# Designed miniproteins, single chains, continued (4), part 84

Each design is a single chain, and the fold is of that chain. pLDDT is the mean over its residues in the fold that is shown.

## One batch from the design tools (miniprotein)

Design m14877
Fold by ESMFold2-Fast:
Structure m14877 (fold): chain A 91 residues (1-91)
Amino acid sequence: AKLNLDILEELEKKIKDAEEKAQQAKKDGFPQEVVDLYLEAAKEYKKAKDLLVLPSSLPGTKVLEEVKKLIERAEKLEKEADELAAEYKKK
């Protein structure tokens, strides 16, 4: 379905963006906590992607609900990392 393909593409982008933010934070000398939060966000996005690519079946409604929960967790982790990074920049 087009919706599942759109979600998959968005997840791949979010994984890459979160991993790039983690690498940039490490290069810029941000606290390890900021780096770890971006990496955990990327990990949760990867879990959501893996659920969408289960072999031999299209994702059902229950799988989509779990994917949404994983995306929400990842977004909260990214927001926490962004807030900590912004606070560090004020020092």
Scores: mean pLDDT 79

Design m14878
Fold by ESMFold2-Fast:
Structure m14878 (fold): chain A 78 residues (1-78)
Amino acid sequence: MKRQFLLRSDMSDEEIDRLAKELAAAAKIGVTEESARDVLRGLLRAGADGVTVTEEDGKITFEFDPDVGERLHRASLE
């Protein structure tokens, strides 16, 4: 299953929390509201305009632009 979520740079903390809750609810296994929130904040910091969430066999994958992924990797420091 694939779901697309729009991200905006002007999103409030409440909007991020709401979207994180929706992402956690869309996943059967392995995504908490906290982990979804961290991913969303990282994507917004890196300048992402959206994310696609794919669920297959209980696993979820976050798909976004490779350039955003590189910025996320630099920001993580891990």
Scores: mean pLDDT 67

Design m14879
Fold by ESMFold2-Fast:
Structure m14879 (fold): chain A 88 residues (1-88)
Amino acid sequence: SLEEQVLAAAQGLVERAKEALKLEGEERREAEERLRRLAEEGEKALESEEFKKFSKEVQAEVYRRLGEVYELLGEEEKAKELFEKAEK
């Protein structure tokens, strides 16, 4: 389903963020920059009418996973905002 694909995509970003934390120097900076761009695109998708039609449970899980990506990237304030949306 579309919901399953979006959940898988969000989880994929979490996995990639965890792998980026194992890198060093320029390679890590480039990986974090790519992840930040992907997370920002994910946030834009959360404003879509399609996402708003998802179940509350799926919406919460997507917010939670995207929040974890920002937390792993050290963006604590953005992560907190997304976690709060997940607990709505």
Scores: mean pLDDT 85

Design m14880
Fold by ESMFold2-Fast:
Structure m14880 (fold): chain A 75 residues (1-75)
Amino acid sequence: SEKGREYYKKGVELLKAGRYEDAVKYYTQAIKEFPENTKERADALRNLGIALSKLGDTEKAVAYLQQAAAEEAAA
C-alpha cells in the first residue's frame, strides 16, 4: 500500500530523530495498511518493537518483535 509505505517512511525518520512516541504512532498506522504475513508489515512491526524498547516498554517490544518474526516467516 502506498499510504502504508508513507507512514512507514515517516516512522523511520521519527525513530532516527529520537521521537519514539511519534514513531510508534506512524508505525501503528503503517501496520493497518499492510496485509498480514507480508514483509512490509513485518518490517513495521519490528520497528514498532524497537521504538517501544527505546521508550522502556519491554513487554510490548518483545511481543511485537515476536509477531514480526512470525509474520516474516509466513510471508
Scores: mean pLDDT 88

Design m14881
Fold by ESMFold2-Fast:
Structure m14881 (fold): chain A 100 residues (1-100)
Amino acid sequence: KEFEERKKKAEEEANNALKVAQSSKTGVDRIVERADEIPLEEAVRALKDAEKDMQNAADTVKKLYEETGSEELKKAYDEVQKTLDHVQAARDEFEARAAA
């Protein structure tokens, strides 16, 4: 059915975006844990890259949620947004440390 194909493609695209978001969160957590072992400039660069990947994932899931009305995708979008807030907070902290 045409509806089933569209939903399947949306689900696959959302799942790919969520995998990127999960990978980025794991990377950020590792950077924060290893803060004393990583050059601040390198950490800031990695956090900015993670933020960009997370933002792209959030935008993708939001678009798919708005197109499908899926409650599962809305929940996924909320989760990605919370993770994006975490990544942004970490980036702000490391930038402040690098500027000092």
Scores: mean pLDDT 78

Design m14882
Fold by ESMFold2-Fast:
Structure m14882 (fold): chain A 82 residues (1-82)
Amino acid sequence: MPKIVLTVSSLVSDTGIENLTKALQEAGKKYGVEVTVEKGEDAVVLRVDGEEIFREKVTTQEEAIEATSHAAGVLGEYLKSL
């Protein structure tokens, strides 16, 4: 079972991380994968089984929201391909 980790910028609120975690866990359950959301620093990073498949550096809250949305889209396409 693939292990998926999404690391979001420190600019994302704790409530935003909780909401994102719930949404991604539901998507992961549908496709039989485990998804974990972590809080990082200045980048949004998506990893599958330890391999980094997406990274965007973010400096503003707007960039953090956009990069997180982009990473979620990449994850969604990956899950649909399973």
Scores: mean pLDDT 79

Design m14883
Fold by ESMFold2-Fast:
Structure m14883 (fold): chain A 68 residues (1-68)
Amino acid sequence: AAAERAGELARRMGGGEPAAIGAREGALRGGDDIVKAMEAGYEAALRAGAGGRGAGIAAGAAGRAAAE
């Protein structure tokens, strides 16, 4: 699923588990809306304990998933 791919991408980018959690949630909540996916991924990653870089990685991964 797109959410699983977003989580794996966030891990590969070095965001760790908080970023992967954020990316998965962002992709799920955003659907095909890139901005919504990025915002949701950023917020979810911060709630999971990510710093700014990890949250940015989560947003990017979620946005990528929404774009396809």
Scores: mean pLDDT 83

Design m14884
Fold by ESMFold2-Fast:
Structure m14884 (fold): chain A 75 residues (1-75)
Amino acid sequence: SVEEEAKELLERIKALADQMVANKDDPVRFAALYREYLHAANQLMVKSLELDEESRKAVEKEVAEITTKLYEALK
């Protein structure tokens, strides 16, 4: 289902964010992980359009929170 696919993409984005933080001092690996992160985030945004409004807002909020935490962790 679209809901299950969205959940799987959210878990992948969380895992990729953790891997980016762990590899922040390896620019080649970091760049590869960042590309995967952007790809997964874009896929999730497209799939979120098939969700109801409340579920879509929840996904958008969670992605924003993951991205903000990632940015803060990379300082």
Scores: mean pLDDT 86

Design m14885
Fold by ESMFold2-Fast:
Structure m14885 (fold): chain A 83 residues (1-83)
Amino acid sequence: MQSSLQRVQQTIKSLVDILKKGGYITDDIVQQAQQLIESTDPKEVEKISQQIIAQMRANNMPQGNIDSFQAATDLKIGALKKL
C-alpha cells in the first residue's frame, strides 16, 4: 500500500503536470518542482513550494488549486521534519 507521503508526492506530481501543460508555470519552476518531489530537505521543499505558489498566484490560478498544492507540500514538509 502507498504511504501518505507517497500519496502526497503523487498529488504534487499531478498538479505540477497540469500546471506545466496549462502554461501556469515556467520550465525553470517545473525543474524546481521535480527537485521538490525528490527532495528530503524540508527547507528546500518549503522554498520551492513558495516559489511555485507565487508563480501560480501571478498567473491567476484558482484559489482551490493553490490550496491543494500548498496542502500537499505542507504534508511532505511535515513528514520530512519527523525524519
Scores: mean pLDDT 76

Design m14886
Fold by ESMFold2-Fast:
Structure m14886 (fold): chain A 66 residues (1-66)
Amino acid sequence: MSEEEIAKILDDMGVPDELTREQAVTVLSYLTGVPPEEVAAVLEERGYGEVLSKEELIEVLLELQK
């Protein structure tokens, strides 16, 4: 999926501009099919804090879709 398609999906899901790490893991796992534990590990390796912006969420989604 393109960045534009991902942004539209997030808007359709009602994803807020700011997400907790737990919420981000849930959303990313659902959209990518990657297990939650693997998504959590990726977020930790990338140095994301306890809160992610929608832009950071899209960035991680694109990374997981390689």
Scores: mean pLDDT 77

Design m14887
Fold by ESMFold2-Fast:
Structure m14887 (fold): chain A 79 residues (1-79)
Amino acid sequence: SKVTSLQASLAGDTLNISGTTSEPGTKLEIYANGQKIGETVANPEGRFSLSVPAPEGVKEVTVVDKESGDSLTTPVQLP
């Protein structure tokens, strides 16, 4: 998998997601509670970050590599 790390934290009503990839430009889909909540692309350093409205009752986030279908899941760190 091109996704090498993933962190998620809840700040009020905002879910902050960040991580790293082994390849710059990796295209990623972000899932929570079985629904797609966002998409992003790794930067030239292989890092990604996005902030999205927090889904109700969010406990974990899954990031999917669009090319391979490989995924990483992480628990959401509560405030």
Scores: mean pLDDT 82

Design m14888
Fold by ESMFold2-Fast:
Structure m14888 (fold): chain A 76 residues (1-76)
Amino acid sequence: LEEEIERIVNSLKSERAREEFRKIGRGALALLRAGMSPAVAAQYARKEAEEVMKDLSEEERKELEEAVRKFIELLL
């Protein structure tokens, strides 16, 4: 899963989107390691992304949204 997070990060063009997605991915991974379900980790990723997107440009939002979608598909 760490390798998949890094692959998604490397596919993003925006440095800001990369930083924010890496934080979200690491947070979700920490929840999984603590024994939380993939559904809880996915919900965490969605909520964190929604909060972060409020401070991003339209292009950065698009990249982060796509990255989070790909990540959630890996979890579920």
Scores: mean pLDDT 84

Design m14889
Fold by ESMFold2-Fast:
Structure m14889 (fold): chain A 118 residues (1-118)
Amino acid sequence: MILEVKDLDPNMSPEEQMRLIEEYVREGMRRIEEALEAGDVELAVEQLKALLEQLSEVVVKSKNPIVRETASRILQVVGDLLSFVLDPSASQEEKLEAARRAREEIERILREGRKRLE
């Protein structure tokens, strides 16, 4: 299943906005990895596009510079992963490995963003 793009409430606290990003991105990455494990590249691409759309909403609508920067950094990682998943020369195993590395980088970005909000 593809995640529904959620409209960001700009009046949410920065911590609530960060929590929404964390939940959405973690669930999205889980679904991408599941699709790639099943060999469903089309489903993985659609889920990656949904993540890019959600992160773009956060970058545009969030009033907090740390939340915007965190979302922008994750947007870049997800965009790079989409380009790799679309590469017809890459194997299913290489695409799954790239998704796992992207998830690890995203978790690092999220931890740094949370620390900066304190």
Scores: mean pLDDT 85

Design m14890
Fold by ESMFold2-Fast:
Structure m14890 (fold): chain A 92 residues (1-92)
Amino acid sequence: MTEEQKKELEESIERLKEVAKSLEKKDPEGAKKALELAEKALEYLRQGDIESAVRYAMEAGAEVIRAAVKAGDDEALKRAIDEIGRIEKTAG
């Protein structure tokens, strides 16, 4: 993975954190799980463990999708799907 791809991955994970934070009032448990997984992804990314970073980022995205669906927040759902797609393209 290039340094540019690592930066794109970091930016996508940070955007997933923003979506999770926006859902905190509607699904605080789901939002918390998503944020913890996203922080874990960023920790592995900083360590250079790209495989673990991508795995935790995808898990964070899945939790954001679940929270968005529970909240009935179509915009948050769309944002989460878009960021997961960017992570997959950057990592694959």
Scores: mean pLDDT 85

Design m14891
Fold by ESMFold2-Fast:
Structure m14891 (fold): chain A 113 residues (1-113)
Amino acid sequence: MEELREAIRRMAEAIKAGNLDEAVDIASELYGLTPEQRELVRRAVEGDLEAWKELSATDPAAYRAAQAIIVGRELAKEGASVDVIEEAMLQVLEGGDPARAARIQARFAAEKA
């Protein structure tokens, strides 16, 4: 639990810094991805639609990791803090906590104001 949160925090910091390759490396270590799965995640987060299709069919964990990285990147582009990026990535990776989703939206709205 604590190790997962620390890894996601490091991913959020890498994403906020614009270092998507580092975020992919951290996800690969966290989920024990093969070199092939890691490369598919990297290609997917860079916008390769074919990589997204392959991940969704072959590896649900790697697919979810790629989705979390993309969510973090889009929030970082909108100026979200590392804290907001971390909670949003946790929401994707752990699956649907409505209370967490509401807290993320409220905090991000406050940061935009």
Scores: mean pLDDT 77

Design m14892
Fold by ESMFold2-Fast:
Structure m14892 (fold): chain A 75 residues (1-75)
Amino acid sequence: MKEEILKRAEELYPLSEEELAARVAELDAEAKAHADDPEKGKKLLEERFALSLAYYARREGISVEEAFEIALRSM
């Protein structure tokens, strides 16, 4: 789980902040459409977490790994 999220966030890191924000909005809409599907919901939450890490890392000028560590300490 953690390694897959980190790898996905690294794949998303090169995207612009606008592209990352747009993908988050799309995931929020998809999550509402699939609220009754726990398996789909779990995958969407993992993707949203990866997008949030990439967005935060890019915005703050830090690595995805550092963003992940900050997120874990905040949870």
Scores: mean pLDDT 76

Design m14893
Fold by ESMFold2-Fast:
Formats: sequence, structure tokens, C-alpha cells
Structure m14893 (fold): chain A 55 residues (1-55)
Amino acid sequence: SKEDIERVRNFFDLDKDGELDDYMKERVKELQKALGLKVDGVPDDETIKAIIDHL
């Protein structure tokens, strides 16, 4: 959801334009790999929960 994308954007401190850009996708992939999740750059519910749990 857009709300989940905003949570990920806030975690990475990126521009507040609402779109998931390539830079954020690469950061999401790095975090997914570090957390042992599927590495696809898509902030699914598991990825968002893991990011929030580590904030």
C-alpha cells in the first residue's frame, strides 16, 4: 500500500513524492537480503514489518 511505501521511504529518508524509485528498491533489496527475506525490491508486508521492527 502507499502507507507501507511511505514507511519504507521514511526509513531510508528519501524524497516525499510518494513513488518507489530505483534507489529505494536497491535499499529494500539490501535489507531483504540482510533479513533473510525474498530479495525482489518490492516492499511487501513481510519486508515492511521487518523494517519497522528494526526501526
Scores: mean pLDDT 65

Design m14894
Fold by ESMFold2-Fast:
Structure m14894 (fold): chain A 81 residues (1-81)
Amino acid sequence: SSEEIELLKEMREIVEEGKRNGVPFEEVAERLIELAKKRNAPEGLITYIESVLEAYRKGLISEEQAYEAIIQLLEKEIEDL
């Protein structure tokens, strides 16, 4: 829907800006999760972001890898709409 594509684009802008400005990934991820929940995003999107945040917190992936994972997901979701 138009509302879903607008949300995904807004989330992509937030994560790309966070990466460019050196914002801690955890802060950006928490902001994205809050926005997604507020906007009633699909459960799968919220769960994926939470799983990337958990992997980062456990030291399984780097901050760069965490940012890249979210950017790639959001770009794919936008292309698939």
Scores: mean pLDDT 87

Design m14895
Fold by ESMFold2-Fast:
Structure m14895 (fold): chain A 62 residues (1-62)
Amino acid sequence: GEAAEAAAKAAAGGGALLAAAVSGGVMIHQYWDLEEAARAAARASGASAEVARRGAIQGGKL
């Protein structure tokens, strides 16, 4: 259902961003090339933006 999908999307987006923040992202710049790192960050940002947008539309403060 829509509620389960919204929750899974919020958890996935928030979890990915939190994991990146907790790890500091330093390893990405040291062991990953810039182009690949930028692409991964863009995907994470896109997911986070969509989650926030849907939360706001549904009347959530997520």
Scores: mean pLDDT 56

Design m14896
Fold by ESMFold2-Fast:
Structure m14896 (fold): chain A 85 residues (1-85)
Amino acid sequence: DLEELIEKVYENRGRDYEPLMPLTGAKSVRETIRIVAEELYKKNPELAKKYLKAKAGEKVVFSEEELEEIQKLLADLYRELLERS
């Protein structure tokens, strides 16, 4: 469940998403996490789920290819958010 996963990310790493609030236009850290999650799911749902589980504090093993892909997805997302600002 995506909502349950968002809540766990907030509890574990919520403060990491505070700097992204003005870039997303979100009114809360939870909403910022939801926006980031939804954007990642649009690009690669399997890697997005795995990444969010890791941010929620679950022990997740990434392959070298998965690490490169998620880093690229995050870089692309942050670039898009900055361009919208």
Scores: mean pLDDT 81

Design m14897
Fold by ESMFold2-Fast:
Structure m14897 (fold): chain A 85 residues (1-85)
Amino acid sequence: NQELDDQFIAFMRGEAPPSKELVDFWRKVQDLIDKGDWKGAAQLVLELAKKLSPEARKLLADTIEATFPNVPELQKAAKEIRKMA
């Protein structure tokens, strides 16, 4: 989804506030984490990554690694995102 890709890149560069869709996405990820559904959270970020460009995928992976350093499933997901080419 090119619109989502553009919104994500702009937000990560500090050029725009996060879109409602991006806020809702992070809320879903955090809710799954709070429930202990690490695998569900990892799957959700991998599904998002498939819709993004290589540049946006790199930013997503960097953000996940920085935000969730203590969640092994999300650290693995970030590495898989980087390999998507």
Scores: mean pLDDT 73

Design m14898
Fold by ESMFold2-Fast:
Structure m14898 (fold): chain A 65 residues (1-65)
Amino acid sequence: GEAGAKAAEEAARAGGADEAGAKIAYQNVLSGDRIRGGEAAAGAAARGGADKEGMQKATLNGSNG
């Protein structure tokens, strides 16, 4: 849903994604592609230097849509 899409967008921004990248994460979750939304959030966290636990939290937030 929209809450998960917004979570993926915010996770992407927090990981250093620009607005275009954040919008892509939002649209993937909103389109029902929860896997891509979670992957985008995890990828953003990884770019920020997150370990397995950090990436898992980003995935949970991004995939809750």
Scores: mean pLDDT 64

Design m14899
Fold by ESMFold2-Fast:
Structure m14899 (fold): chain A 65 residues (1-65)
Amino acid sequence: MKEVSLMVRIMAIGVEEGVARVELKLENGEIVVTLHDTSPEKAARFKERAKEEGEYLGIKVRIVD
């Protein structure tokens, strides 16, 4: 499923950007990403990359701090 593949990609981006804790949820075909206790700089880079992956696959990605 494209959604599962995107979730795996987002998790990999979290590891690469050094985001300590990421929560992923699939709601009505949209991926909701919750970030916990991460620096603003790491959060910004993570958000940019995660949204780009979602745009590439045509799946909405919503990020909550």
Scores: mean pLDDT 79

Design m14900
Fold by ESMFold2-Fast:
Structure m14900 (fold): chain A 93 residues (1-93)
Amino acid sequence: ALSPRTVERILKLLGLILQGERSRRTMARRLGVSQRTVSRLIRFLRTASLEELEKHFPKSTATEIYNLVNGIVTPDSIFGQSTLDDVHEILHA
């Protein structure tokens, strides 16, 4: 199960990815975790089912994350805008 801290880290990680960040080292530095932790979070997101995501995120957010990770939704799509806004708020909080 994901802790609230892990949920926050996932949302921040998604924000960095949506902003075009690809360096796990930079992501680790910005999240305050190890590169191993970043790699584990990315693996989780790529392997997580929609049902697993719905345990930790609102259904709409879980669906947007799932579609983004599986390449159905681009950051510039109307379906990605809510996820981008939520992540942007967390990064600037």
Scores: mean pLDDT 68

Design m14901
Fold by ESMFold2-Fast:
Structure m14901 (fold): chain A 71 residues (1-71)
Amino acid sequence: ERARRLYEEAVEARKNKDFEKMLEIADEASRLIDEVIGKDPEALGYAISAVANAEIPYAIDVTIEKREAEK
C-alpha cells in the first residue's frame, strides 16, 4: 500500500539522516493526506506517520542551523 510504503521509506531515510529524501517523502505524504482524508483512516495514519518521521527531524535540524548562523 502506498501510505505504508511511504512510512517505511521515511523511517529508513531518518535512520540514514538522508535529509533530501526526507523532504521528498514529506512532500509526497502531505499530498497523500489530502487524497485520503475522510476516506481511508488506515492510509491517513500511515501518511501522517511518514510526515512525522520525515518532516519533524528536518525542521529541527534546519532551525538549529539557522539559529547558529545568526550568531
Scores: mean pLDDT 66

Design m14902
Fold by ESMFold2-Fast:
Structure m14902 (fold): chain A 75 residues (1-75)
Amino acid sequence: SDVEEAERALEEAVERARRGDGEGAVEAGKRAIAALPDRLEVVAPTTRGIARALEGDYEGAAEAFERALEVVRSL
C-alpha cells in the first residue's frame, strides 16, 4: 500500500540522516512524498527534512522525518 511504502521510505530517511548520508536521506524522503503526494500532513514535514538534509543539518532532518513517520503511522 502507499501508506506502507511511505512508512518504509521515511524509516530509511531517518536512518540515513542519522548516519550523515544526506543524499540517501533526500532520496528516501522524495520516495515518501511520491507514495503519498496528497497528504500534506506527511508532505510538509518530509519536505522540511529534505531541506535540512540538503543544508547538512542531519539532526534536524532526522527530527523532521520522524515527525512525518509519526503522521504516517497514525493513518
Scores: mean pLDDT 88

Design m14903
Fold by ESMFold2-Fast:
Structure m14903 (fold): chain A 55 residues (1-55)
Amino acid sequence: MELRISSMKTTPDGTLTLNVVSKQGEDLGTKTIKSDTSEALGQQIDDFLKQLKES
């Protein structure tokens, strides 16, 4: 399944909200992430995308 990030929004407090859709435009989920480092933030995004691909 091909995944696309539909929106990515960062709030001033460092919280990232990520919405993922399928190639067909189906809404697959929204995840809100807060992390102390860019590396941990990237890992959480990767884990979320992997989970959606495996589901």
Scores: mean pLDDT 73

Design m14904
Fold by ESMFold2-Fast:
Structure m14904 (fold): chain A 96 residues (1-96)
Amino acid sequence: LPRVTQSAPSSVAAGGTLTLSTSASEGRVVRTIFSLVGANGEITRQVVQGPGATSATISGLTVSDSGTYYTHVYVEMPDGELVGVFGDGVDVTVTA
């Protein structure tokens, strides 16, 4: 399976913009889903990007947007197989 690497700042100021970045170790990225998962396991923000996307931005952050940001990447392998892979998650704190 391809390895998915995630990158995000560990903290960002309220009212600011968070940039989430991702990469797959092999294959061609056909879809990337960036999701904020709150402490209760609910998805509170989600951005879906199309083929070749390596980043997404989330603006207008509030302190309540602190949580774990997960990336789900769909990768087309060299043999044409489509594989969905999750990144490990990145904890982000939004400061007042």
Scores: mean pLDDT 78

Design m14905
Fold by ESMFold2-Fast:
Structure m14905 (fold): chain A 116 residues (1-116)
Amino acid sequence: MKVEIPPLKEPLDQAFLDEVVAELRKALSIKDPLERAQRLTVLAARVSEKGYPKLAEAIAVLAFVVYLTGQLGDKDLLLERARKILERDLEKGFIPSQEYVDETLAYLKLLLDRLL
């Protein structure tokens, strides 16, 4: 079943997105799961510091799913797994709102459209 994700509402610097996608491709090519996870975590921190916390969260969720599964896999399945993780974090109070979940998933979809 396809995950219905609303379109991205925030303006995103296209040059910055291209830089993030290039760094994601480099990180995802790392064979060691721990080194890959560390590289993705550093990238997420940099993206957050740049003022894109929801994009950073999307990268962190992607890192977690790849760490658990060993692969990027199918886009729709990855988005469904990410949605379940984010909804669980919302229920636990780790993220502030459903809008935050929706925007994080929109960023993740944007990244996956570039990666896959």
Scores: mean pLDDT 77

Design m14906
Fold by ESMFold2-Fast:
Structure m14906 (fold): chain A 76 residues (1-76)
Amino acid sequence: MYKIPEDLPAILGEHLLYYLEQGKPEKAVEEILTFLSTLPARVAVPLARRIAAFFRENGLEEEAERMERFADEVEA
């Protein structure tokens, strides 16, 4: 029932949906953070903030906070 953001890369959207549909939002965050850690900061930070917004839109506040924290730490 989660609506994937249209502006996310398809692979990230599919990965998010897969784990969220299985009731594993924490696993979704872990996998996404692992992927984002392989990207340059200039790409990883906007994606992390967009995914945080997606988590908040779906009532996943703890997951959103983890994504925002990652973005803040990478920008520091």
Scores: mean pLDDT 78

Design m14907
Fold by ESMFold2-Fast:
Structure m14907 (fold): chain A 65 residues (1-65)
Amino acid sequence: MVTVKLSRMDEEGKEIEVYYTAETEEEVEAYAADYDMEIKGYESKPEKIAEGKANRAKLAAEERA
């Protein structure tokens, strides 16, 4: 699994950062492209990996709704 820090700019010019965990680097790149987000770097901290897994689960739930 790969965890990355992703960012985007909101309409106010504020940078919003999120962590995302995927099975492969290609899955991460596809996700970033689909949601217009920039890959800032790779994360290895357990807390950030947990946050990325939670974000992945939340997005999967939103896509099912």
Scores: mean pLDDT 75

Design m14908
Fold by ESMFold2-Fast:
Structure m14908 (fold): chain A 84 residues (1-84)
Amino acid sequence: MKIDEDEVLAVAAMALLHLARRSKDPEVQLELIDKAYELAKKIKNPELKKRVAEGLRDVGEQSTDPEVRERALKAAEEIEKEAK
């Protein structure tokens, strides 16, 4: 049995987004968003890409920092477009 690489990428991206939602430091949040976005781009499965995009959107909607909001929401839109 080979490990499903897409599932591992999705789990890793979602873990980074969970940490981003808990962080108060905008610089840390931006780094975690960027890393999750890079992982999401490598996912081939459209359903898993959509789940990560939803996680990015949640980070953007919950953040009070304008730069974090913009970065996360833009990343979510880009990944959602790739998931079609």
Scores: mean pLDDT 83

Design m14909
Fold by ESMFold2-Fast:
Structure m14909 (fold): chain A 69 residues (1-69)
Amino acid sequence: EDLEKRKEALQEVKKIYEELKSTPLENRQDKLDEAKKRAAELQKKYPSLKVEFEILDNGKVIVTVYGVP
């Protein structure tokens, strides 16, 4: 993959993460569903990039980024 395209994808991941963190707890689960859809679209465009978003019981947002073999 192009390094610049990968950097662009990672910046989009960061934007999604920041949006999730700033979303009120009552709406955060709905925003998580949207984030997962956006992550799936990124994976289609960048096949070696996989992104997983999670919200913990205390409301903390976790993002895991990894490549697939």
Scores: mean pLDDT 75

Design m14910
Fold by ESMFold2-Fast:
Structure m14910 (fold): chain A 80 residues (1-80)
Amino acid sequence: LTPEQRELLRAIHEELARVEARFRAAFPGATGDLSPEQADTLIGLLQEAYDRLQARFPQHRDSLQRALDELVASLRETAA
């Protein structure tokens, strides 16, 4: 990995850790399949995180958006 790629991966890790912490605070007992409410909350937190990542790494905006779209689709499918 290049230093730039390593910085991006570190930033992704930090943002996802924040998403996890906020989701756990909102739903401390959540286990197994996500409810629609839990999925919507998690999707909102992921959208905020990826907005910050795209602003910080504009050269990776398209790749980050695709990753977010795939995560959102997966979460909505799981919560159905």
Scores: mean pLDDT 82

Design m14911
Fold by ESMFold2-Fast:
Structure m14911 (fold): chain A 83 residues (1-83)
Amino acid sequence: DPIDIQIDTSVQSSRIVRDNGRDSIDSNARDLFSQGVSLIPTDPQQAINLFQQSVTTNSNSSQPNQDFIDLSQNTIDQVQSIV
């Protein structure tokens, strides 16, 4: 269910931000991820594209956050299972 993926992903994202601190994760990567989450139920293919951009942006940032990259990749896999 796309809504279940959206809810779970939002919860996991909030936990990572809380545990690592908001400023420890690249702001552009977070914005791309948030846009992706909002599109999971309406445009899952565009959501995947935004999550992939979030992973690339975070990985190339001055402070890559592996927990956030891992969440983004797991979310891509889950969304790909429903398209």
Scores: mean pLDDT 83

